Designed miniproteins, single chains, continued (2). Designs and how they scored, part 96

Each design is a single chain, and the fold is of that chain. pLDDT is the mean over its residues in the fold that is shown.

## One batch from the design tools (miniprotein)

Design m7342
Fold by ESMFold2-Fast:
Structure m7342 (fold): chain A 100 residues (1-100)
Amino acid sequence: APKVTLDVPAEVAAGSSATVTITAEWPEGSTLRITLHYRLAGTPESEWQYLASKTGTGSSVTLTVTLTNLQAGETYEFRGKATNLDTGESAEATKTLTVV
């Protein structure tokens, strides 16, 4: 399976932007698809919202998304998924962000 690294700030101030980065790695090189979803923490699986995706070739693919309009006092959960399109193998990582 590809290695997934999800970089999310633990906290941001209300009214600030948050930058989320997902990196997929496959040392041998392949066609990798990265998909990023988010939800309010503790909500059901049906509440996952699509944010962005990127397909690239090589040993690593990186996608960066900047989020605005985050609600004060809320905690968001991010799910990064990487899929090797040549093998069908996938891996996921999750991180949370609190708006203070």
Scores: mean pLDDT 82

Design m7343
Fold by ESMFold2-Fast:
Structure m7343 (fold): chain A 89 residues (1-89)
Amino acid sequence: MTFTLTVKAGESKEIELEKPATEITVKVLSGNVTAIKVVGIYEDGKKELLGVSNKNELTVKLKKPVTKLKVTVFGPDSNQIVTLEVTAR
């Protein structure tokens, strides 16, 4: 599964996955980003911080599948629009 997201810096978007996934990749396609934060949500509703990256890419491999993701982007300008590619497998 691959999703393209547009997120304002300092904000979060939630993605509901079509199938549970154990591998998540987030890549910045455009926009100025200081950090990416990914929180996973399991089938039982538990939330876990999967990773934080100060790079334009984050890849996480999980022992348990997640059903939803919450992706937050941080940037130097709160009006900055960031485009992300999220791949879940």
Scores: mean pLDDT 85

Design m7344
Fold by ESMFold2-Fast:
Structure m7344 (fold): chain A 90 residues (1-90)
Amino acid sequence: MKELLKEMKKIFEKILEVYDEIEKVASPEEYQKIKEKALEKLEKVNELVDKAFEYYESGDFEKAEELLKQAKEELKELLKWLEEELEKLK
């Protein structure tokens, strides 16, 4: 579980780096639109993480790890989407 959280942190740090690049090249309107869609995707990640920590605190480590694994995949998809949006901005 700790290793999975470290992997998720690394993905999130990459997401922030891509966001910074998008902010530099996008218009304010394009940046706001991308940010709104990204926040919607992050809402699902937050729900999975919150449920995972609840299971962890109750001692259901297997279910907690399963939910964190799902959250990690959602973060990977968000990162890929942001990288694709950055490429479209030239």
Scores: mean pLDDT 84

Design m7345
Fold by ESMFold2-Fast:
Structure m7345 (fold): chain A 64 residues (1-64)
Amino acid sequence: STLTITVKLEDLEKTLVRLSVEYGLTSDTEVTVLPSGETVKLKDLIKYLESQNIEEATLEVKLS
């Protein structure tokens, strides 16, 4: 199954904690950033969004 979620950079630290608790996601979980299709690990996500000047993104996560 696939989880799709819209995240804002300003709230991302809180959102990542919530996703860890609700879905068991870890720092090494890979997410796809839409619409670019770039795959990024959660531990690198904040730096990636900052480097791309992205304030809000839609993410896809494949759940096992």
Scores: mean pLDDT 83

Design m7346
Fold by ESMFold2-Fast:
Structure m7346 (fold): chain A 63 residues (1-63)
Amino acid sequence: DEKDKELIKLVEELLNVSPVGIDDSFYDLGGDVSLRNKFINEVEKKFNVFIPLGDIGKITTPK
């Protein structure tokens, strides 16, 4: 859907890689903890949601 496309585009822009699949792991694409935290922050801003720090460790794919 539209949100999935936005998440894929965000990951592609953040990691400077393309193409990215919806089920690709952030870490498998060359992301690290700092880039993952930046990704979470951008998702929170874009979708107006809050992701608790305890949950970020399991958010590894844009599913």
Scores: mean pLDDT 60

Design m7347
Fold by ESMFold2-Fast:
Formats: C-alpha cells, sequence, structure tokens
Structure m7347 (fold): chain A 66 residues (1-66)
C-alpha cells in the first residue's frame, strides 16, 4: 500500500481531533471546528492544503489549552 504525504497529514489531523474528543472539557464549538478541519484535510487536493489544515488544527488546540 502506498501511503502518500497527504494521507499522513490527514491522519495527523484526525489524531489531533481524537485527542481533543478525549478531553471532557473541550467545548462543542471547538470540537465541531476541529471536525470540519479534519474533514477538509481528507478532501485537500494538495499536500500544501493538507499541511495548512493540520497547522490550523494544531494552533486551535494550542490556543484552547492556553
Amino acid sequence: MEISEKEILAAFAHIYLGIAKSIPGTSPEDLARLERLADEADRASTVEEAQKLVNEIKALGDRAAA
């Protein structure tokens, strides 16, 4: 099986979403936003688009934790 860089980036997006879902204090608004970003990463046409979405998910998680 060929694992593309885009698929790896999409997997990271879903991993971050999974971590957020495991935190009982995460707001439904933040979870919904993370779910949309993860779905967009799966649909990204390029590695650059997927990387941007992963970075947005990470930034959102970091800001929610601060």
Scores: mean pLDDT 72

Design m7348
Fold by ESMFold2-Fast:
Structure m7348 (fold): chain A 99 residues (1-99)
Amino acid sequence: SVTEKAIRIVEEALDIVNKVFRGEISPEEAIKRLEELIEEVKKLLAETTDPRDKEALELALEALEAALEAVKALKEGKIKDAIGYTLRAIGLLIELEGL
């Protein structure tokens, strides 16, 4: 389903954020990967007419934007801000899983 795909994309985004926190990938590499996931969700959203699928993709897009802000905060050494954005992305994933 579109919702299951949206969940997997957000889980991948959170894994990317975790890899940056662990020093396994650079913030620059993470930003590129997250921007690719954002473009994938935007394309799916443009092709989607079902209101429930649109809601799932809109929640996924918000979660991806939060993940991107978390990585940008990590790049600037703003660890507390990065944690805040990561928690927002997790909260949006929980909302998405409840659809």
Scores: mean pLDDT 91

Design m7349
Fold by ESMFold2-Fast:
Structure m7349 (fold): chain A 109 residues (1-109)
Amino acid sequence: SHMEEELKKKLEEALERAKESFEEFKELAKKLKEAIKKGAPKEEIRKLLNKMIGEILAAIGDLEEARLLAKKIKDEEEVKKIEELLEELNKEIIELLKEIEKLEEEAKK
């Protein structure tokens, strides 16, 4: 149906946006780790963290939209893949939050 084709298009667009945000998040995480190892100024680290938070929020939003769209078109395999990506992203966020806590502790000294 025309409605199913419109939903599929929106799903593809949401997945593409999510993929771009996820890739940018991964690149920013690499840059953050490099900056920490180099002893970069706290201001530069904060800027990278702020950009990374933005990409995380964008990826979550687009993945949740994609998940709802996949459910509407009854694509169970796509739903599972999106849920796995959300779980992976959540794990990476938790690890980064632990790294941020260590940076905050160092900043108090």
Scores: mean pLDDT 83

Design m7350
Fold by ESMFold2-Fast:
Structure m7350 (fold): chain A 71 residues (1-71)
Amino acid sequence: SSVLLEVQRLVSEAIDTIVTNKLSQEELDKLIAETERRLREVLDRHGVPRDRTDQIIAGVTLNLRDVWRRS
C-alpha cells in the first residue's frame, strides 16, 4: 500500500542519514524527532489509529537508535 511505501521511504532516509554521517547524540535526537513528526503526518493522512501510530513510532525510534549505536 502507499502508506507502507511512504513509511519505508522515511525510515530508509533516516537510516541512510545515520550510516552516512557521524551524528552526535544531539543530532540523532533531532533526526528522530523530525522523523517522528513526518511519520505521524503520513499515518494520520492515511487514517491510522493513534494507538497503532504510537506503536510504529516506538519501533522506528528503537531501530534508529540501534542503527546509530552500531555505526
Scores: mean pLDDT 88

Design m7351
Fold by ESMFold2-Fast:
Structure m7351 (fold): chain A 94 residues (1-94)
Amino acid sequence: LAEREKKAALAAVDAVTEALESLKPKAKNPEAYEKALKRLEEARKAAEAGEPAAVVFQKIVEILDELKEAGTISEEEKAKMIEQARQAAREARR
């Protein structure tokens, strides 16, 4: 059902947002961090409006890539957040 895909997309965005909020006290580049949170909020609104989960996931990866390039997160942290998002999406589809 389309509703399961919407739940999956929302769960993925929420998982990454929570992970980033946990890193906020250690953020070396607050501007890039704040920009990423705003883009995640936009991705969440797009998911609520019915944007396909695959497109929402691509936006999440792009946001995390930009944070890595800005030095706000490591390559390992990026990979971990992507995996957390995938797991959250799988659980939400059930």
Scores: mean pLDDT 79

Design m7352
Fold by ESMFold2-Fast:
Formats: C-alpha cells, structure tokens, sequence
Structure m7352 (fold): chain A 94 residues (1-94)
C-alpha cells in the first residue's frame, strides 16, 4: 500500500539518521557540518517523496485514520531529524 511505502521510506531514513547521530559522537566540527548538510539534502528528497505519496493517498480515497497514521510518521521523522540537528550543533558549539 501507499502507507506501507511511506513507512519503509521513513524507517530507512530514520535508520540513516541514527547511524549519523552515532558518527557525531566522534566527529570533528567540520564533519558535523558535512553530516548536517547531507541530512538536510536527504530530508528535502524524502519529504518530496512523502508529499507525492500523501497526494496519491488522497486521490485514492485514503481514510482519515490512514492519513492520521501518515502524518504521525512524518512527525516522528521530524523528531529524529531534530535529534541529529541538536547532536551536530553540540559538536559545532553553534
């Protein structure tokens, strides 16, 4: 289903974010900046794909419950992304 596609996309990106958060524990300020830039580019691409999935879900008559589950996935992704941003900024002391 489109919702399952969204779940897989979000879980794959969350796993990448978790791996990068771990890398940040030993990163230099320069490496932290590179990780933050890469994370931003990946978030933009993932969010574009998620917007297309949500649009297709609406076009196919997805239920209110399915759309709420989708929106919750996006919220959880945003929370994990914020964890990476805060970890990177801590390394950079910005």
Amino acid sequence: SLLDEAKELVEEFKKWLEEKIEELKTATAAQAREILDEAYDKLDEVMKRLREIRKKMLEKGASKEELEEFDKLVQELGEKYQELVEAALAVMKA
Scores: mean pLDDT 89

Design m7353
Fold by ESMFold2-Fast:
Structure m7353 (fold): chain A 74 residues (1-74)
Amino acid sequence: SSKEALAEYYKKLAEDESVPPIMRVIYAYTAVDLYLELGKIEEAEEVLKTVKSLVPSSHPLLQELEKRYEEMLK
């Protein structure tokens, strides 16, 4: 689907080491959000691991993503 293609596009941007870390976090957030909307839990988890490598566990964005991920597992 077009939404899946968009999620994959943002995932690639989040994994691109030439992109500034803050932009990679934003792209990763967008990819996780899209994957969760699609019910693609495994792909969302993979991108979430990328965010965890870029920001501390106390970061509000990471905490929000982890909460959304946990809600999707219900």
Scores: mean pLDDT 79

Design m7354
Fold by ESMFold2-Fast:
Structure m7354 (fold): chain A 74 residues (1-74)
Amino acid sequence: SMDEKLEKLAENMLKMIEGLSDEQKVIALTWAMKELLADPNVSEEEVEKLLEIMKEKRPELTPVIDKAREIVKK
């Protein structure tokens, strides 16, 4: 299902940024979100769902995730 795919992607993204500084996490997540949004088969709504799953799994990363999303919107 789409929800299972988004959950697996969220887990993979969280693993990718593990051990990085907060600044490096923001850069990595910004790049990953830009790559996802460049795919015409990926909607902004699916990206928002992905970010919500990441925040639910790792609430302490909320400021990092929100900052990366803000950069992508500009």
Scores: mean pLDDT 84

Design m7355
Fold by ESMFold2-Fast:
Structure m7355 (fold): chain A 79 residues (1-79)
Amino acid sequence: GAAALARLDALFEEGLARLREEAADLPVPKQIAYELRLIGKYYELKLKLESGEISAEEALAELREFIEELIAEVREDRR
């Protein structure tokens, strides 16, 4: 319950901080677009975790993968 949500929240905050650092030199509209994609994925996983649709392990793994994919996209967008 609460412990699983706290772990997801912590991962989201770390991911958002990393995304902001990687995207700092991009135009502001692109920074906002990347942040909104991460926020949307976080809320999707949070709702699924709260409803019991997915396990804590599945939610954390999916959020981790999504963060790495977003950071890779940001790095390509800088080229």
Scores: mean pLDDT 88

Design m7356
Fold by ESMFold2-Fast:
Order: sequence, then C-alpha cells, then structure tokens
Structure m7356 (fold): chain A 97 residues (1-97)
Amino acid sequence: SMAEEYRRRAERLVEEARRLAAAGAPREKVDELLLEAIRYEAKALGVEDEIIDKILELLRAMAAGAAEEEIERLKKELKELAAKDPRLAEEVASSEI
C-alpha cells in the first residue's frame, strides 16, 4: 500500500539523518531530512497535504529562530487546520501541554 511505502521512506530518512548527525553533518541538513521524514510519516497516516505543509512551515520557522509573533501565528493556523482532524487536534494539544 502507499501508506506502507510512505512509512518505509520516512524510516529511511530518519536513519540517514541519524547517520549524518553522527558524522558531524550541518544541523540544517540533518533537520531537512527529519522534516521530510515527518512529511512521509504524516502522508502514511492519511493527513491532508495542507496540514502537513503547515506543520513543516512551523517547524522550519522555529528552527530558523523566527520572531515569536510569527511562531504564534503559525501555531494558531496549524491548530485551526488540525481541528478538522480529531487525531491531529489531540496531538497538537498534547504538544502544547
């Protein structure tokens, strides 16, 4: 199934990221592989591309040290999108504590 293919791709990306991190690769390169792994894991779960794109946008902004106001805006937008999927709404709520 496509879900199994996406999950295997995510696992390979995580393995590659860990290997590169151990070899002293730049943080930005490792982070990009982990972000791509998150994309495929979310696709394997059947998450909508719009929600995945917003998750990745938020994570990239946080990694880049974006202004607090920008991060708050992205978090709000992600919550509004995720509220349409009960599984993601629960995960987002858990992440904020």
Scores: mean pLDDT 80

Design m7357
Fold by ESMFold2-Fast:
Structure m7357 (fold): chain A 87 residues (1-87)
Amino acid sequence: SEEAFEALRKAFEEIEKIMEDYRQGKISLEEAKKRIKDILTKLMEFLGVPEEERKAVLEKIDSATSLEEAVKIAREFLQKVADKLLS
């Protein structure tokens, strides 16, 4: 689906913006994690990701102690989605 690939691309772009806002001191770690969770929640609901998989991803983000860790978790999830769409 072209719409699914566009949604995925926008999610990556929004995460990059969150990283930049954090680097510039515009937002806290907690606000950055909240925004990443909001992006992932919307994407997962749009793609019909099962509730248990959604919970697992969001729980990992909540457990992250740094933005680098939260972004790594988010990007790993987005890459798994991309791989499934290419299959």
Scores: mean pLDDT 86

Design m7358
Fold by ESMFold2-Fast:
Structure m7358 (fold): chain A 77 residues (1-77)
Amino acid sequence: EIEKLVEEFKKRAEELLKEGKISKEEYELIKEGLEALKAGDLGTAERYFKKVHATGNKEATELAEEAYRALVPLVPR
C-alpha cells in the first residue's frame, strides 16, 4: 500500500529533522516528493528528489533514493 509507505518515509524524514540531520528545506523537498509519488506524478517526484540530491546532504539523499526505489513500482500506470 503506497499510502502506508509514504507515511513511514515521512515519519523517518521527521525524525531526521528533529535530530538535526537534515534541514527544514530538505524535509519539505522530501515531503513534496513523497506526496507526488502518492499522487502518481513521477515527473514532479523526480524533480523534488533531484533537488534533495543537490543539497549534498547524505542522510536526505539516501532517504529520497530509498523512497523512490520502494514507491515507484507501486505507482499505477
Scores: mean pLDDT 84

Design m7359
Fold by ESMFold2-Fast:
Structure m7359 (fold): chain A 100 residues (1-100)
Amino acid sequence: SKGKELIEKGKKYFAEGKYEEAKKAYEEALKILPEDHPERGVALANLGDVYEAQGKLEEAEKAYEEAVRILSEALGPTHRALIEPSSNLGLLRMERWLSK
């Protein structure tokens, strides 16, 4: 799908440290993907990674929360796709609580 292509493009930019280009690619994916689509959850999780890399921890937390919600609803709460965004969300919440 076009959404998957944009997610893959964003992942490539992220791996290259091109965070603004990665963000743009993920935001473009979010514009065309339906609200309940699993790929939307993947795009949001990857956008969370971008925000975290930029030190935008509140935006990262919100993106991971929405990713977990969408992926849980679309694929079930124990699906493999939730492992990384759930782990990242948990670690981010713990770090923010400890440093508060």
Scores: mean pLDDT 86

Design m7360
Fold by ESMFold2-Fast:
Structure m7360 (fold): chain A 110 residues (1-110)
Amino acid sequence: SPLEEMIKLVEEARELAKKAIEELKEALEKKDFEKAEKIGLEFYEKFNPIMGEIWELAVENENQELIDTLLKIAELYKEFVDSTDPEEQIELLEEIVELLDEMIKKLKEK
């Protein structure tokens, strides 16, 4: 169903962001800034297509609450892409994870 596919994609996006947070924290502790940059790029390449699919499903289902949340995630994601500070990138990803958790909760209540 569209709802089940939506939940699956949001859960995939959440796990991807959580993994990026863990990997960035490890790279930052090791002061491996080259590794941190690589983690950010790999997250960008994987996260962007998933968020695109979630957006299309939210629009097709006229789910304004999800569209509004996706727009907030898009703003945080833009700040993430524009950031060169791994500590700031971690904070932005943690905020994205919180919003994705809210989306999953709302979708499961329907």
Scores: mean pLDDT 86

Design m7361
Fold by ESMFold2-Fast:
Structure m7361 (fold): chain A 55 residues (1-55)
Amino acid sequence: GKALSDAQAARVAAGLEAMSGVRLSPAAVREAVVTGEDVDGVSGEAARAFGELVA
């Protein structure tokens, strides 16, 4: 999958946290976007969808 920059991963994490109320790691978001798999409570599908909006 397409790799996110650290700033993009932080924006995706903040966006997902705002919607879910759950604190997420930007590193876990980045891994979920690259793999498409769920990582440390981050949905791979949701992270990829939001990753495309910030790329």
Scores: mean pLDDT 73

Design m7362
Fold by ESMFold2-Fast:
Structure m7362 (fold): chain A 67 residues (1-67)
Amino acid sequence: MEEYFQELSRLMQEFKSLQPSEEETKEAEKIAKKGLQAALAGDEKAVREYLEKLRELVERVKKKREE
């Protein structure tokens, strides 16, 4: 569980460093909140799925930032 919280925190910090738009930030916060709720409920499968969604969002924002 702690490992999932640490990775989620790391991804959110990386995301913020990309200076995302307000809309992108809200999307990331929504995903992170759902992932955190799943972790608190002990749903490891759901946590993994939300971490993957957050990683995909971070990658998408990075590509937009490069343009």
Scores: mean pLDDT 78

Design m7363
Fold by ESMFold2-Fast:
Formats: C-alpha cells, structure tokens, sequence
Structure m7363 (fold): chain A 75 residues (1-75)
C-alpha cells in the first residue's frame, strides 16, 4: 500500500497541537503524531491517498505558527 506523509514544522507545542487536531478531521488521515525537535515541534501525518495528503498540507499551511510544510510519497 502506498502512503503519503505530510510534515509540518511548528514554532511551539500549541500550534502543533492545533495543526494535528485539524489534520485528524481530514478524510483519509491514517495517523497523526507530534514530535519535539529541538525547540520546535514536528507534526507527522500519514494519508491513504495523494488527494488527502494535499488537503492535509493545505490545512497545515493555514495554521498560525507554522514554519514549513512538506509532503512525501512512501511506497
């Protein structure tokens, strides 16, 4: 099964938690995790389709405190 992963880097924990909450509401979201990376927070979300992942990335880009968003395909 091909999965798509969206990574969102956030300034603080509150912004990351808001991002993760919004991602959980995207249809096709399989898993959402928050990880602390140095002084910042990384949201990692897995999706069952490219369309869901693109929607997730768009949602994260609109969260206040977002620093970067990237999307990758996993085989």
Amino acid sequence: MTTYTVYGLFENKEAAEKGAEKLKKVPGTLNVRIMKVGDKYLVVAEFDSEEAAKKGAEVLKKVPGVLSVSLTKSE
Scores: mean pLDDT 82

Design m7364
Fold by ESMFold2-Fast:
Structure m7364 (fold): chain A 91 residues (1-91)
Amino acid sequence: SEDAELEELAAKAEAKEWDAKVSEAAAKAFTAAAEAGLATLRARGAPPEVLAEAERLVEFARKSTGMTIKEFLEAYRELLERIREALRAAA
């Protein structure tokens, strides 16, 4: 299940398995979660700047297969902060 794949990815991050690779299944589960988040923002009428940053997160998720957990977490944190900044700027 998608939840199981995300839980496994989180467990690897918690175990500090920094060189472990994001699997195809984990990348697909993360992509589905990112797309659901984008759809929620769109449904709530988020401004185009916020939607653009959320689209970057979706694109990152689609390309995450084979990334190390370290690379994944660093990029993910940066993309989340960009979404938060766009939300703050739009308020």
Scores: mean pLDDT 82

Design m7365
Fold by ESMFold2-Fast:
Structure m7365 (fold): chain A 100 residues (1-100)
Amino acid sequence: SSELERMRASAEALKEEALRAIEAKDWKSAATYVGVLKQGAIDVAELLEDEEERERFIEETERLYKEFMDALKAKDAERAKRALEELLELINRGIELVEK
């Protein structure tokens, strides 16, 4: 799907922008980029046909987003990067589930 390919490309671009912001210690910009990435994850979840699977995906998205925001509050760049990588992995897995 061209839509799913665009969602994947958008998520990867937002992750790269968030990484640059973290490296620059621009915590406000990092939070903004990952907030958009979180909404992208919710948008992917809404494409899942199974309600229980959709609910679990949203719960995992919220958990990873909270972990990321807690890491930013602590100014822990390595912890923030790990949460960001896991959030991108979750989005990519969700896209693969939608493609089935």
Scores: mean pLDDT 89

Design m7366
Fold by ESMFold2-Fast:
Structure m7366 (fold): chain A 86 residues (1-86)
Amino acid sequence: SALPRLPQEAVDEVERERPAALEELRRRGLLATYEEVLPEAEAIARALYPDASPREFAALTDAAASTLTGLRADRREEALARALAL
């Protein structure tokens, strides 16, 4: 099945919000984690949307990297909570 192309408005929104999103990650101490997950996010975006334009690919990579960063942050918070409960 052909997946629907990412709407231009969604791509434009991701591009506009990127600086603020990166600053929020920096504030939360997650920028390094975000940078570590970028290659995995890029691979996921490429596998799911091989025909994406460069702009769409960048937006998809940003979305995947944000998701992976959040998952890693949640796992670290769980580990810290367990350690503090001991």
Scores: mean pLDDT 77

Design m7367
Fold by ESMFold2-Fast:
Structure m7367 (fold): chain A 59 residues (1-59)
Amino acid sequence: MKKVVVKFEPGVVPGNSLKEEIEKLGGKVIRYIPPNSLEVEVPEDKVEELKKLPGVESV
């Protein structure tokens, strides 16, 4: 598994649905990084799938 920081678009707040999508990828949320980022741990082959989540700017 790989730890990455997911940055969201300005004004997007990560919610429960984003946590559920990350868990579907076999990952988990480690922590919230204000103002608009999450540190997550996912399988390395799933990092590209994180970019497809709603409101994600970069990973």
Scores: mean pLDDT 77

Design m7368
Fold by ESMFold2-Fast:
Structure m7368 (fold): chain A 125 residues (1-125)
Amino acid sequence: SMDELLDAKVGSIVTDFQQGLLDMADAAKANRDRPREELEAVLRELGDAIIKELEAKIKEQKNELSEEELNEFLDKLEKALDEAVDWMKAVIRKTEDPDLAALLIEHVDALLKEIKAIIQEIKNS
């Protein structure tokens, strides 16, 4: 069914997004003893890569799906990304020291905000 197809497309994108968030957390751990500015630069670069890949995948769906199917896809995607971010923030809070956790959560929240802005721009175009 179309619903099963859209769920599969969303699931694939969310899996890649979750892996990107885990890679950011691993990079933060690996660079925790580096100067803060260098750590923030690494996280920003990884975040930009996640956004670029996700935007490309969403734009691909815009070219393949009808307007109704695209709106359903984007609504499912936004909900799944919210859930993935909530899960990741819970993991970060349990596994990292408070300072590193706060930095990671700031970057994860910024990513979600930018992704939601991209979704809204695509819906309005």
Scores: mean pLDDT 88

Design m7369
Fold by ESMFold2-Fast:
Structure m7369 (fold): chain A 65 residues (1-65)
Amino acid sequence: MEAELEKKFKEFEEYAKSLGAEIVEKEGDTVYVRLEGVSDREKAIKFTSLSLYGISLGLKVVEKE
């Protein structure tokens, strides 16, 4: 189970990096992401995309300021 979770995190990290998001922290199945240097509208759009992709992998995505 841990190896499967690590694989999901790796796939998510690659996607997050493609959107300019940084992984700040990982706790269980939860991933904390930061989006800096973008407008509030762009942040909302990118975070929505990250959240939906995370859900598809069985991960919880949380924005951290």
Scores: mean pLDDT 78

Design m7370
Fold by ESMFold2-Fast:
Structure m7370 (fold): chain A 74 residues (1-74)
Amino acid sequence: MPLPELSDEELEVYIGVFAHELREAGVPEAEIERAVARLREAAKVSSTAFLEEMRRIYAELFPGREVRALPRIP
């Protein structure tokens, strides 16, 4: 499936939801801040890089768990 380029507003929504889910899961704030920084850097490359980085971070923090924290891509 082709991934459209996300707007700045859509990127911030994805980052916000992801950060919120990490907080609810009990991830330390320092790790959440690092994850958000990684996502913002990946977003400068492309929307695909952003989503790949988000999946990578999630897999590192929750091995074997499906990524359910993301809002649906329209």
Scores: mean pLDDT 71

Design m7371
Fold by ESMFold2-Fast:
Structure m7371 (fold): chain A 63 residues (1-63)
Amino acid sequence: SLEEQARILRDALKRAATLAMEGKPEEAYRVLKEGAQRAGIEVDLTPEEVKAHRDELLAAAEA
C-alpha cells in the first residue's frame, strides 16, 4: 500500500538523517537505497548523484 510505502521511506529517512549527522553520509545513502528498494522504488544513481544526495541529506538533517 502507499501508506506502508510512505512509512518505510519515512523510517529510512530518519535513520539516514541520524547517520549523516554522525558524519557517515555514505552509510546514510546506503540506508536510503535499501529503504527505497523495500518500498518498491528503483534507484539508479551515478557517483555525482550520490554526492548530491549526501549533501542534501546533511542539509535536511540540520533543518
Scores: mean pLDDT 67

Design m7372
Fold by ESMFold2-Fast:
Structure m7372 (fold): chain A 74 residues (1-74)
Amino acid sequence: SARHQELLDQIHAVQDEMEATMAANPDMSPEQRRALARATFARQMALLRQMLPDLPEEELAATEAWFDAWLDSV
């Protein structure tokens, strides 16, 4: 499971990168923050697909749709 751990570490690194970017740029507009969150989530979903290749695509698509709806609601 070295590959599984590598991909999980990359998912965490992507999250840390987003948090560091937001912390370094406190004056980011709400639109810039949403764009960064969407880009970060897309990168994490791509890594999740590599980590769980046998997971149904409809479950991943549902997760993406939920995140977009949630992000637009806050």
Scores: mean pLDDT 83

Design m7373
Fold by ESMFold2-Fast:
Structure m7373 (fold): chain A 68 residues (1-68)
Amino acid sequence: AAAAEAAAGDRSTAAMNQVLEEIDKLRKELKERGIDPSKFSRADLAHILGLRRAGLPLDEAIAEAKKM
């Protein structure tokens, strides 16, 4: 029982932890570029990450996220 719940939780939790780590890294990258990451919601940051994964450069991904 605990092992089956751990396996299902590991998949979902690993994916969630990966997204959270990528959001934290994105906040650091934005700050290093002189962009205030607090101006972006978590949803905006997740959207920027999705665009970056689709192959857009960071500046282009930020422009697209701001358009929404």
Scores: mean pLDDT 72

Design m7374
Fold by ESMFold2-Fast:
Structure m7374 (fold): chain A 131 residues (1-131)
Amino acid sequence: SEEEIRKKLETAKKYFDEGDYENAAKIVAEMFKKLLSGTNKEARLAARAVVEFLEYLINKYSKDLDLEKVQPYLERLREAAERLDTEPAIVVAPDFANALYQLLVAIKETSKNEKLLKFIDAFEKELNKYM
């Protein structure tokens, strides 16, 4: 449900802020799995929550990131999530997954922030369970 996804998003933010990157990554990866395997409604809510979490991290560490390199991939991810309002998840999910992958690569290549990199490493490990 929308309420359950919102609660998961807030829990993921809390885990990250407490330094529990593995549990934050597990929750965000579970939301990503709902994009691939949920109903169109669940996919839309989950995609928006994944985008919101990544925007939270990028805004929090904006001074430690090359925003000119990162921002275009975040925008592609937002655009893919917004397409889920009008397009079926089966059509959009591959584009969303590709934009997510490119965003994570851009952050890893441009950031030296240990907290952000620990989260991304944990997140990639969790995503590999679904890919």
Scores: mean pLDDT 85

Design m7375
Fold by ESMFold2-Fast:
Structure m7375 (fold): chain A 80 residues (1-80)
Amino acid sequence: SLEEEIQKLADKIAQLYAELERLGAEHPAMRPRVERVKEELDKLIDEATKSTDPEKQLEIFKKAVSRLEEELARLRAEAA
């Protein structure tokens, strides 16, 4: 169902967010960028929760996952 798809994306966002928090904790120089990504993500989640359209919510969550994965890949590359 659409609700199950949204829940799976929400669970994935939670996992990726935890990894983002961990990178910021392990690499102090990255904290300003980690906080910027968190603020961007929080705004996307807020937009999704204010939407009355489940399909729009799904698209926003998909965008949040994609954006978070992209930023995490960049942060990991910079940490190496």
Scores: mean pLDDT 83

